# Designed miniproteins, single chains, continued (3), part 85

Each design is a single chain, and the fold is of that chain. pLDDT is the mean over its residues in the fold that is shown.

## One batch from the design tools (miniprotein)

Design m10954
Fold by ESMFold2-Fast:
Structure m10954 (fold): chain A 94 residues (1-94)
Amino acid sequence: SIQQVNDQINQFVQDGQRRYQDIQRNQDSVDQVDSVISSMSSRYIDLFSQYQSNQSPSTDPDTIQQVNNSINQYDDVISQMVRIRRDRQRQQQQ
């Protein structure tokens, strides 16, 4: 169901936030950060495709809002990881 997909996305976002904190604390390499981003993006694309396939015109607006909020939170986490990746790549070249 859409609610199950939303719950999975929310858990995935929370996992992503923890991985982001670990990346900052552990000073993970660019390759390690790229691996995390690739893994998370691949899983997110799968979940998002499931959401789109199960969405109908009669889907509750509150559920749509919850999913959109979860998507926005995930996009923020990935954007933060991409920024750290760029910063560490610059440090490696200096």
Scores: mean pLDDT 78

Design m10955
Fold by ESMFold2-Fast:
Structure m10955 (fold): chain A 119 residues (1-119)
Amino acid sequence: MEVRISESEEELEILGKKWKVRITEAELADGRRFLVLHLTGEDGTEVYVNAYIDPARRRLELTIHFAEPVSEEEAEAVLEAVRDYLERKYGVRLELESREVVVRPDGRVTVYEVFRVTP
């Protein structure tokens, strides 16, 4: 068996709002990881995060999907909270190398971020 799958749940507070985070992690034998985070705010706002981690390349890639239109302030706060969560979870520092933001006509946002991973 070359893949280990685990599930966990966390709670985050972002801009005074409580968020429930459901986490699914798949770890490959070579140490690469795939994370899916489903964030649900107490107001019913949903955010989906896909993370790909390659320790050998010191690289972390995030895709963040906002299911509903959000303000730039709320979007940035969620991005920061997700980064801080991943830094704490893996005991690493994430340095942003690139960011792409796609805004759809209905106001829904997808953000793509690439980080360099340092100890």
Scores: mean pLDDT 85

Design m10956
Fold by ESMFold2-Fast:
Structure m10956 (fold): chain A 69 residues (1-69)
Amino acid sequence: DLLERVRRDVAEGGDPDSFLEAQRAGVDPEAIEQAVRDGLLEVAALDPRVTEEDRQYIRDRLRVSDDPV
C-alpha cells in the first residue's frame, strides 16, 4: 500500500521518500497526487493549528522530492 504510505508521510509532515518508492514501483502519478491531497486534508483535520502557510511549506518540500530533475 504505497499510496497509504505516501498519504501517511504527508499527513505526518515527514519524509517524502515514499514518493520516490511509489514512482519506482510504477504507481500512476495521478494516484500519487491524490494521496498527497488526502494527506494534506488529514493534516488540516488532525491539527487546527495547521495553516495554509504550513501546507504550502510541505508542498514545496514534496515538489523538491518529486521534481523531474
Scores: mean pLDDT 64

Design m10957
Fold by ESMFold2-Fast:
Structure m10957 (fold): chain A 56 residues (1-56)
Amino acid sequence: AREDGIASGLGAGGSEEGARAGAEAGVAKSLEGIREAAEKYGGGAGAAGGAAWGAG
């Protein structure tokens, strides 16, 4: 299958600036996600809480 504009938007021929800005934003977002996940799973209730979270 082939997708026209969606897949080519990230790095199929844009600008170097677009690729750099996207990478930087991606790293910042990943770091924030990890922080939030660490807080939830750092309490040791991640395993037990995960079951309740997925069971509902």
Scores: mean pLDDT 55

Design m10958
Fold by ESMFold2-Fast:
Structure m10958 (fold): chain A 77 residues (1-77)
Amino acid sequence: MEPEIEFDFGGRRTLPDAVAEAVSRLLREIQEKIERGELKDGDTLEATAVVDGKEYRVTATFDKKENKITIRVEELP
């Protein structure tokens, strides 16, 4: 069964291109690791993107119980 994907962009509807690319790469990586059985419940992958002098953290978390991937984007201070 394909995992459900939830996106949490911190209230933003639009992401900068570099952040969107980081989200896509991280989502692919976490899905590949799930297919290989390499991830456990609560495992998290992180990536950082820099746009216009601002740092963004992208986090992908696997919830095995719900068969769900949560992608979160945060602007760092």
Scores: mean pLDDT 78

Design m10959
Fold by ESMFold2-Fast:
Structure m10959 (fold): chain A 70 residues (1-70)
Amino acid sequence: SVDDLKRQRELLETKIGFLQLTMDVEMYFAKKSGDAALIAQAEKDKAEVQKTIEKLKKEIAQLDQQISQL
């Protein structure tokens, strides 16, 4: 149903928000530590999280297309 698709969309948006917050927090503490190895690890983790966010955004776009066809 349209309501099920809208609920799925809201869950994906919430997941993206959580991932963005987690990434920002990790980077903040890595930079605050001044440890080059921790900063390098946080940059790698950020790149992987960004790939996941892009995938989730594509899933939202697909849901939006499905909703628009109903």
Scores: mean pLDDT 88

Design m10960
Fold by ESMFold2-Fast:
Structure m10960 (fold): chain A 71 residues (1-71)
Amino acid sequence: SELLDLSKYFRQKAQEFLDQAQQYYSQGSQLLSQGNTSKATQLYFQAGILEGMAGIYYGVADLFEKKAKQS
């Protein structure tokens, strides 16, 4: 199903964003432990943006899956 293929595509992209967010979070946490609050804050902010993007992409994937199940 084309709609299910689109759902899978957006889920894959969401996971890529989450993987990148986890890397930024890990780097920021290490910097915070070293007392570098300024750089840690920047990395946490980038991680937060990527988690938000992942949420949007998962939402789009869910809508395509829902439409596919209605046919």
Scores: mean pLDDT 92

Design m10961
Fold by ESMFold2-Fast:
Structure m10961 (fold): chain A 71 residues (1-71)
Amino acid sequence: MELVVSLIRMVSGIEKSAGHDRLAEAFRRLADYVEKGGDPKKALDAMKKAVKLSLEGKEDEAVKVLEEAVK
């Protein structure tokens, strides 16, 4: 669990450094979700999908995937 949170926070930092502030904030909220006892597998699946979408230039879709995961 702690390693999953650390990985998601690292990805958030990378996205912020790339200028993707909305995506970085969405990843930060995903890390908070896991910290509060959320499903780590659900979070990792969402992180994987969002990273793929971000690399394709689909930032809005990536944000949506992360927001859906924390519901």
Scores: mean pLDDT 84

Design m10962
Fold by ESMFold2-Fast:
Structure m10962 (fold): chain A 75 residues (1-75)
Amino acid sequence: MSLEQAAVEALEFIKANAGNTNLLAIQAKKYFDKGFNPSLLTARLLELAGDESQALITEIVALDELLKNQGVLGP
């Protein structure tokens, strides 16, 4: 899976599952396990979202925090 494919998948997932922290955590773990760079994935998500909505931006930030926390907890 490319970074572009992951970003498109993540954006659609966020739109479909907004406010579901448990599902967002599962999705973040999936991307972490695939070796995606959190900052690059989040930057691409924000580019794809553009000015679409503040609620969507908030959900993207939540996914970014969950994804980065996977790296912080790893030895």
Scores: mean pLDDT 72

Design m10963
Fold by ESMFold2-Fast:
Structure m10963 (fold): chain A 67 residues (1-67)
Amino acid sequence: LAAQLREALEAGDDEAALRLARELLAQGHIDTVRELLREHASRMSPETVRELERLALRAYLAQQEAA
């Protein structure tokens, strides 16, 4: 999944990036999604970057509440 998300981000594939990020976040791999966004955000549309950041933030907050 992380490698597939990296490929989607590098290709600027907004739909694939959103789908793969949701899967990684559901599995608790929040740091992985954040790192890949930091490295590859420049290849994505600003709207998709904001949505990915929002998804990561919501997952992070849910993890903090569960802890």
Scores: mean pLDDT 77

Design m10964
Fold by ESMFold2-Fast:
Structure m10964 (fold): chain A 118 residues (1-118)
Amino acid sequence: SLLDKLKESTKDKRVSFIDENDNVIELPQKHVNVIEELLDKLGKDYRLGIYIPKGAMTTMDYPAFKKLMEEFLKIAKVGKVYALSHIGYREEGVLYIKEVKSESEFKDRYLYAYLIKK
């Protein structure tokens, strides 16, 4: 399942990103840094896996990504999957953050994030 893949990807990396082909991908260091800083505020044992289907970040600039991660990690529960998006432009856009109950709810336009505690 996507959950098992997200959990597995975080065994060797504190922050892990997977695409629609199950490939581990890398984001620019500034994106990784903001997530690591937010995880440090939660605790050393916290890890994050993010599924990034093709095009999910096409309209998401760095300020929008940063704001989305900040708001997500304020509410995220360990062991739950969340669908994440930023609808609009930059910091003035609308954040979408919703817990996903079933993989059948997954849409290719969203990021899917899974918070893990080791």
Scores: mean pLDDT 79

Design m10965
Fold by ESMFold2-Fast:
Structure m10965 (fold): chain A 88 residues (1-88)
Amino acid sequence: TIGEKAYEREKKILLATLSKDKTLTPEQKALILKLLAENYKELFGSVSTKTGIPVYYEFFRRLAIAIGKGKSTNEDLKQVLKETLAEA
């Protein structure tokens, strides 16, 4: 499906990005990948009803902001996903 192709593409890009990142722990990197895998249908199969923007774009945007602010705990990362899906 289109969503599966988008997921595989973005997962490959994310894996390359995470392999070069030195600020996140291995456990945080594994959690990000797990959240993507467990929620890929909602993230890559949907667009926001308010904006028409793909939901995965908002997830990555919010994730980058949170990590940039040092909000990278397991609970912080899960919260980013919850907020993204609630606003979809």
Scores: mean pLDDT 75

Design m10966
Fold by ESMFold2-Fast:
Structure m10966 (fold): chain A 85 residues (1-85)
Amino acid sequence: APVRLTPEEAEEVLRHLDRAKEAVQKGDYEAAAQHLSEAFRVLERAGVAEAMTPEEVLDFIRRMTKEQVLALLDGLRARVRELAA
């Protein structure tokens, strides 16, 4: 069977991604990394992805431009919606 997110799991991930986007817009990359790490924790519990620590996420996004990080978050939102359909 294809791996899917429950509506509750999808909503939890989307909340974390919304908080990450708000943090990126404010220039708070440490808070963004924390929220994105929490999103990946939910995705790991659902069997969709592997969890990342806030430190691993911060190292990854720090090498990106703000526009690239926002595009990454928008892409993750789109993927979460697909997995919840």
Scores: mean pLDDT 85

Design m10967
Fold by ESMFold2-Fast:
Order: C-alpha cells, then structure tokens, then sequence
Structure m10967 (fold): chain A 101 residues (1-101)
C-alpha cells in the first residue's frame, strides 16, 4: 500500500501553515525572556518539523522545501540564534539542494 498523496490545494494550505509557523517561531526567539516562552518556542519548532516531514513524504518539491528551510535558518542566524549550528545546517542543506539540481 502506498500512502495517499496530498491534493495540490492541501499541499498549498500546509505550505502556508509552515510559513506562518516559521514566522511565529522567529518572532518568539527574538523576544524570549522566560522559561514559558522557551517552552512555547520548542512546541512551535516541533510543529514546523512535523509539517516539513508531512510535506516531504507527500511529494512536495524537495528543492522548494530545502530552499524554504535554508531561508528559515538564515533568518535565525541573522537574529544571532544558534549561529554555529544554523551555519552548519545551512551548509548541509545547500549541499543537498545542489545534488537535486
């Protein structure tokens, strides 16, 4: 049995949700002052990871997903958040993107 693939409309809806969650996470990491805010950011990051997995397993253009993920980590790096880790993540994703093109 093959897992059913998302419709084009469902795919666009989940891509929009992913972009919204990424924007929400970026806003939270800039303003984190409390343990509660760190816990909220962790929950949103888990939701982002789940959406990326859902889209990747349902036939969305992998190059598009990798480009969006690179842009997200570059924004986190620009905010000074986990700069070394995000630099390494970006480098690995750029290598994967190059292999797909």
Amino acid sequence: MQLPQLSPAETQAYLAELQAKEAEYLALVETIKTKQQREEASKINAEISGLRLLLATNGVDRAQLIQQQIAFYEKLKALGHDVDTNTERIAKLKELLAKLQ
Scores: mean pLDDT 78

Design m10968
Fold by ESMFold2-Fast:
Structure m10968 (fold): chain A 76 residues (1-76)
Amino acid sequence: MSEEELEREVKEAMAIMALSVAKLAYPELKEKLDKAKDAIVAGDYKKAIEVLKEILKEHPDNTAVKTALKIAEELL
């Protein structure tokens, strides 16, 4: 693996972990959080960002979702 590929994989794993933590804290957001996770796994970071921004409009203080959004934006 290149260093750039390893860094991307680590960032994807960190974003997925943040979304998993968010699901444990906010089970009602599971469907939207799973949609964002699936987009990240598929490499569709733009779609993941759109879903995460929509969640943050409704839940602006969700730190785990903010963390996932920041990482997804770095993966563009």
Scores: mean pLDDT 82

Design m10969
Fold by ESMFold2-Fast:
Parts: C-alpha cells; sequence; structure tokens
Structure m10969 (fold): chain A 64 residues (1-64)
C-alpha cells in the first residue's frame, strides 16, 4: 500500500540521516579525504531524493 511505501521511505530516511551524521564527523577529522567527501555527497543526495519521494507519496495519499 501507499502507506507501507511511506513507512519504508521514512525508515530509509532515518538510516541515511544517521549515516550522514557519522560521515560529517569523519570528514571533519579528515577534510582532505576525497573518498569520505564523496560518500558524504552521495548520502546528502540520497536524503534529498528520499525527502522528495516522501513528499510525492504524501501528495498522492492526500489526492486519493
Amino acid sequence: SLEEEIQKLMKEQEETIKQLRELRKKVAANPTDEGLRQQLEEAQKKLLELSEKLREKAIQLRKA
């Protein structure tokens, strides 16, 4: 169901936020590590994509 999809996306968002916090700390400790910076950028992109999907699903649920 649409509600189950939203719950799954919310879980992924929570996990991504936790990963992002850890990556920010690692980047702060090693600011010249390009691999860590790339991982941080990918995590930020994933969080934005998840937020957009959640917004779209919420709109769909409201219109249904």
Scores: mean pLDDT 83

Design m10970
Fold by ESMFold2-Fast:
Structure m10970 (fold): chain A 117 residues (1-117)
Amino acid sequence: SKVDEFIELVKSGDREAVINFIVENTDIPKEVLEDKSLSLKELLVKYYDEDPSVPEEDRIEHVALVLHDVFKEPLSVEELKELIKKYPVEVFVYIKVLEELQGVGKIDIKDFIKVMS
């Protein structure tokens, strides 16, 4: 899946490969990602103005359902929950990349989770 691909790419530590993936698949300017004093996760979190902390179990389920039902990820809801628990920052960044890719900048994941909780 694209979640697995992105997580493995981030885990590889190849900063240039991650930058190329983001630049090719989003409208994020390369200049945003050139600040070597911060990690790519920190730069992307800053760019999107979001808090990537590990959510509570109900919020993990809601995020997994959004990935499964809205973004049509080919992983099960249970597999997505495990990815969110293991890689909360990476999944958060990936959701933002998917929003850019699909032009679905309407889905605030926190607002969605609040409405469903």
Scores: mean pLDDT 63

Design m10971
Fold by ESMFold2-Fast:
Structure m10971 (fold): chain A 67 residues (1-67)
Amino acid sequence: NELVKTLADYASKVTGKQFDLSNSDDIETLALAMQVFRDKLLALGCPQDTLEQGLAYLKNLCKAEES
């Protein structure tokens, strides 16, 4: 999913970590990073709509799995 890849690229620039989108732990870390570093992601040029839609998508994805 291009949306999640775009968010992973922005999050890796903020956190210095690489996110493997096939790894569920990295998907959860990405969702947390989007919430914690929202302002920095926007400052790096991540579109607000992309950030909001991506966060909603990741929350729905996590909802299908029990924590």
Scores: mean pLDDT 74

Design m10972
Fold by ESMFold2-Fast:
Structure m10972 (fold): chain A 93 residues (1-93)
Amino acid sequence: AKELIQKAIESAEKALEALKAGNYEEALKHAEEAGEYLLEALKVAPEEAKPLLKKAYDSVYEAIRILESGVKDKEKAIEHLEEAIRHAREALA
């Protein structure tokens, strides 16, 4: 699980960088990659890590929904990606 969580964090950080640069398409791509890594991590994670990984996934999913919407709330998408990174880091500890 550790490697998958680290890849999810890296992808979410790339999504944040793209979003701050105004690159919504790249931000969406990297957010989707982060979500996929979190789903794979959830399949193999120990029970204690699963609630934090689920919170990370739910936060990434909310960011993806905002980025897919016609009205893109950039600040809210950033907040959700930051929450996802925080919970994923907590699951890694």
Scores: mean pLDDT 84

Design m10973
Fold by ESMFold2-Fast:
Structure m10973 (fold): chain A 101 residues (1-101)
Amino acid sequence: SDSELSLIQLAALTWRENASKGALDAEALRAFYRRLFGEELSDEAVAQLMKLLDGDGSGVVTRDELLEALIRLAEPQGISAAAIRRALDTGEEPVLDRPPA
């Protein structure tokens, strides 16, 4: 869906902004959700997102954890793992494997 595509894109851009830190924390996730929806994510919702993305429970989301989570979100949308990896590395928008409209 468009919301999932926007979420994937903003997650990739948020990763790029925080790449020098090597990880995303709960505040980075809260900030990008606010950018996407114009709403503040509740503490409970942030905790749920962290649990989904932070597979090892470290309190931060690593590049590999984010990559795996975004690939799972992207597969139903027709976005390849290579496109997600490219978006995280370059900040380019991941697109469906289809001609531009």
Scores: mean pLDDT 66

Design m10974
Fold by ESMFold2-Fast:
Structure m10974 (fold): chain A 72 residues (1-72)
Amino acid sequence: MSAVPDSDITDSLLLMFRGIVLSTSSPHKDQQLQIIDDALAGKISLADMLAQLRALEPAEVQAKIAALNAQL
């Protein structure tokens, strides 16, 4: 039973990030997937997830985040 409608948007964004990482031939793909899975499990916040992803590939991750924000 879904209790919070805003959760669906957050989960959709997380799954979209995960899909983008899966479609990218990145050398850090495994590590990026682990970070996103930790966010989906509620172990880390969205802000922490984004910070960790930026640390792995700052230019690539920032460009992808900007593209997603532009689509929204």
Scores: mean pLDDT 68

Design m10975
Fold by ESMFold2-Fast:
Structure m10975 (fold): chain A 89 residues (1-89)
Amino acid sequence: EEKEVEELVKELLEKGYPKSIVKEAVEVVEEALRLEKEVGREAAARELEERAAADGDPIRSDILRGVAEAVREGLSRVEMIRRGVEAAL
């Protein structure tokens, strides 16, 4: 839910995580959830992993891989964001 995402973003920023990484993780998760609805969980996770492998930014690549794993596990939006941020750090 939107409120849960806002509270998580606030928590992560208060813990000192960079705003740019937190914002990117949120954007990656929104895209991941869109892909999951379109192509299913496993195919969405594979597409995110392919994007990670092609990405020249190591931080974005780590976020994409963390979110892909969370998608495969069937985690909530909040947990997908948390995994993405943690993977980048």
Scores: mean pLDDT 84

Design m10976
Fold by ESMFold2-Fast:
Structure m10976 (fold): chain A 99 residues (1-99)
Amino acid sequence: MLSKPVREGLVNLFTLLANLLPEDAESFKTFALDLAEEKVDQHLTALKLKQVAELLRSRGYEELANKVEELALLLENNAPEETILQKIEEINTLLQQLS
């Protein structure tokens, strides 16, 4: 199961994605709720992030898509928590700049 700091960072990430992509907002908000309720594991989260990266790339958000894909790979490879948290912060900062 994901650690509390990683879950909180990911909940914020999906909430910010819902603001950026209103047509997909329901899906992102549902996933944020599932993360907050500990209903999804690291593997399912990585898979969702890969799908999000493809969606972002299709919408022209190439830099954001690359960072989200990197986060998915860090989760799949069980990278150190500090590395995962740093990547989440980079993504959340970029999402705020795009809003």
Scores: mean pLDDT 88

Design m10977
Fold by ESMFold2-Fast:
Structure m10977 (fold): chain A 101 residues (1-101)
Amino acid sequence: SEEVKFVEKAGEEIVKATEEGLEKGGEVADKVSQRMRDLGGSPSVVRSFQVLSGGLWAGSSSKNSLQIVKDFVEGAVRISRDDPVYEVVKKMGEEVVKIVE
């Protein structure tokens, strides 16, 4: 429930950051990256996730909130595919998408 609550809050903050501007997007990316580290994600996966998150937010001005969240989740799942955190990232992503749809 702790992990689900974190993912739900992250999804809400992602949507809000898209609506208010990009400042909160960085904070959410940092929190998600820290959680991936805590779950045993390799340094390369965590770094790739941070870069992907930053790239998605930088390119977000022409996308709606739902599409940005879906792109973020798909990217996170893709970069974690060969990492021990893959199943957790996949489940977290599924819960985030449910919140924003």
Scores: mean pLDDT 57

Design m10978
Fold by ESMFold2-Fast:
Structure m10978 (fold): chain A 79 residues (1-79)
Amino acid sequence: SMQADEDRVLRAVAEASARYGLSPEVTNALASAGLEGLEKGVPVEKVIEIVEEVAERAAREGLSAKEAKELFMKLAEEA
């Protein structure tokens, strides 16, 4: 169900946030972008993959919430 997929995405965001030490602002941007990706029909497994990639890059490169969301949306469009 959509609710189960949303729960999976939010769990993936929470786990990535904890793993990479993301700010609340970046974490909220990834949660919002992930849910938007699901609503646009991106498969949940692909959304989770993109969450992990963007979270790692946000931590490594010091991305802002806006930059993290823009990167997420770009990768989601390519899926």
Scores: mean pLDDT 88

Design m10979
Fold by ESMFold2-Fast:
Structure m10979 (fold): chain A 96 residues (1-96)
Amino acid sequence: DPKKLEEDAKNAAAFLEETQKENAVKFTKTVAKRLGLSVEELKNMSPEEIKEFLEKVREMLKEQGLTDERIELLLENLKEGLILIQGSEEKVKKAE
């Protein structure tokens, strides 16, 4: 059934997008917890505090022996999680 296949594909794409967003938020919360930060602190971070947070995570990942390519991928996921937690891109973009 072509119509059922199209609907199943749309539902799968929506589920994947939701799962990616959930994973970004979970990853960001996990990293923050490791650094002693609460979700409320993540919501209220200034651009300068976000910059310090991203730089601290970059340092930690380098110390663990990750490649620059892997570090950049993880930092992009971290930024996406911060955007979702804050409900705005504004402060994250100012931190870049």
Scores: mean pLDDT 80

Design m10980
Fold by ESMFold2-Fast:
Structure m10980 (fold): chain A 91 residues (1-91)
Amino acid sequence: AEAEREAIEAGVRAAVEALLEVFKKVLNKEFALPEEEVRERLREILRQLAEEYNLKDIAREIEEAWENKDVEAFEEALRRLGAALVERLLA
């Protein structure tokens, strides 16, 4: 059903955009939680996604981009994760 695909795509896109905004706010010291706390929570989420959906390579790229404070690499890896997750959820 097209509506189901659209809903999943919209949800994943919203999650990607929210995580990117959180990353930018953390880098600017505008986020309510400390960077270390946010990064640990993201690492646990990425670990679960990597195991469940076989996305280990993308998860690693996201973690490396955060460590390097590379906004462009983080955005690219995160959007690639989103696209892969949509495919797995709709398969």
Scores: mean pLDDT 79

Design m10981
Fold by ESMFold2-Fast:
Structure m10981 (fold): chain A 87 residues (1-87)
Amino acid sequence: SFKEVVRELLREAVAALNEYEAAKAPQEEITLLHAAAIELHELSQSDLPDEEKKELAISRFKELKEKSKDPKVKELLDEFIKRVEEV
């Protein structure tokens, strides 16, 4: 279900955020990962229809991917987009 996908993506976003903070990665990349986690958390609390939540998630992850300069962050966000599109 889309709810289960949001839960799993949030877990993965938080894990990536924790790894980047521990590694003292550039603050710009930490901020983008934090923004992805916030979006997923807000979607998990929202009563919007799943189709609207998917559109919001895809739009946000595309925006964050374009702002990133880290290939691994771009790859993570691209995977998030694909998993949302395939639900």
Scores: mean pLDDT 90

Design m10982
Fold by ESMFold2-Fast:
Structure m10982 (fold): chain A 87 residues (1-87)
Amino acid sequence: LEEIEELLRKAEEALKAGKLAEAAMLLMQSINLLRNSTTDPEILKELDKASEYLEKARKSKDKEEAKRLLQEAFEHVKRAVELLKKQ
């Protein structure tokens, strides 16, 4: 869990710095680690939403739109981490 929280901290820093490719990579790594750590349907639903926003960001031709979509992905990963901590 500490490793996932560190990845999220780095993803937030990358987003603030406009490093969208780095942020997307860090969020994808966080999602993969969380998927391997749980079978909880509520957590998996948040991870599915995060993955959907990451895919939309990858397909976006507008940098500002991609940044907003990555922020949405970040919020869903953050919610998944908080749900996992409550277990």
Scores: mean pLDDT 84

Design m10983
Fold by ESMFold2-Fast:
Structure m10983 (fold): chain A 60 residues (1-60)
Amino acid sequence: SKEELRAVVGRLARDGVLTPEQAKKAVEAIDAGETDIRKLAEIVGVPESTLRRALEEVRA
């Protein structure tokens, strides 16, 4: 869901994996309807596996 993806971005920003600018750009893409994890990983500038791991943590 959009809420889970926003939570993933927030967690990565808190962990220092994303800069505030990268986090803002990712949230803008999510709010515009981007839900593809691969494309979000490209926008964020991290490996897809990093987003998948954070998504598992959000769902726990």
Scores: mean pLDDT 80

Design m10984
Fold by ESMFold2-Fast:
Structure m10984 (fold): chain A 83 residues (1-83)
Amino acid sequence: VEEKVREILEWMEEEARKTGTLSDEEIEAMKKRMLEAVKNANPLEKEMIEKMAELLRELPEMSDEEIEEKVEELAKEIDEKLE
């Protein structure tokens, strides 16, 4: 479970570093895929996935620095809550 959340976090960091701006449809598709990958997700894990999807939706309007900070904050929140 913790390993899966870490993989999702690493994936989010990779996407934030790539030039790929995602559409709302692509973000929803990725969110659905993440929820399916973590079928035994507890309510906290689902909350984290929802927050990741919101962050991805805001990516086109954020600077690279804001993306880095938001990803790092989410990473810390996940680490603290799922530990």
Scores: mean pLDDT 63

Design m10985
Fold by ESMFold2-Fast:
Structure m10985 (fold): chain A 97 residues (1-97)
Amino acid sequence: SKEEEILKVIDEFKNKIIQVASELSPETEFLWAIKLNYLKQVVREALKTKSDEEVLNLFKELLDQLKYDASLRFPEDFVKKINEILDEAKKKLEEII
């Protein structure tokens, strides 16, 4: 289903970001895993109650927030990696929705 495809994209970028965070520290990995799991729950609930356009807009806002948080917490080279992962996720979500 479309919901399963969207959740799969979330799991893919979640795992990639957690991998990048793990290279900095176990504490960073743990904190970002909690944050990304919460994001997945928010999106899962939105998929039940919101239109496709509203879900896509919510995703864009959440991805922008993740980019901002990464810019504050990660070295510049790692921020570049996170931005590439999130840009790929945004493109995949736009193709599904």
Scores: mean pLDDT 82

Design m10986
Fold by ESMFold2-Fast:
Structure m10986 (fold): chain A 61 residues (1-61)
Amino acid sequence: SLEEIEKKIKELTEEIRALHDALNAAVQAGDTAAVQALVSRLQEKGKEYIKLLEEYNKLKA
């Protein structure tokens, strides 16, 4: 449903924010392995976000 997708978008936005904070911390620490893992995670979450927005727009039309 539209409401379920809105909830998922909100939850995913919060996850992305937390990952971005973790990435900033890893960069400051010079932890290259953590930076690589977090970048990959953010890319996957970004793809999920776009897909959810497409589904949301389709249902709202």
Scores: mean pLDDT 86

Design m10987
Fold by ESMFold2-Fast:
Structure m10987 (fold): chain A 67 residues (1-67)
Amino acid sequence: MEEIEKLRKEIEDKAMKEFWKKFIDVYEQGLKEGLSEEELNQRMYKVANEIGTKAEEEFKKKVEELK
């Protein structure tokens, strides 16, 4: 159980760091392109969803490997 909690935290931390790095890059690029706040939010939502899905899949696979 403790191993599963540690794994969850590690995957979540990695996903959050990856998200913020991409957030800064996408935000700066969007400002350079003259995108609206709404368009920037939509682009960021897509990035967040992709990272979240990947993190969830990795967590599930690693939990199965512990069995």
Scores: mean pLDDT 78

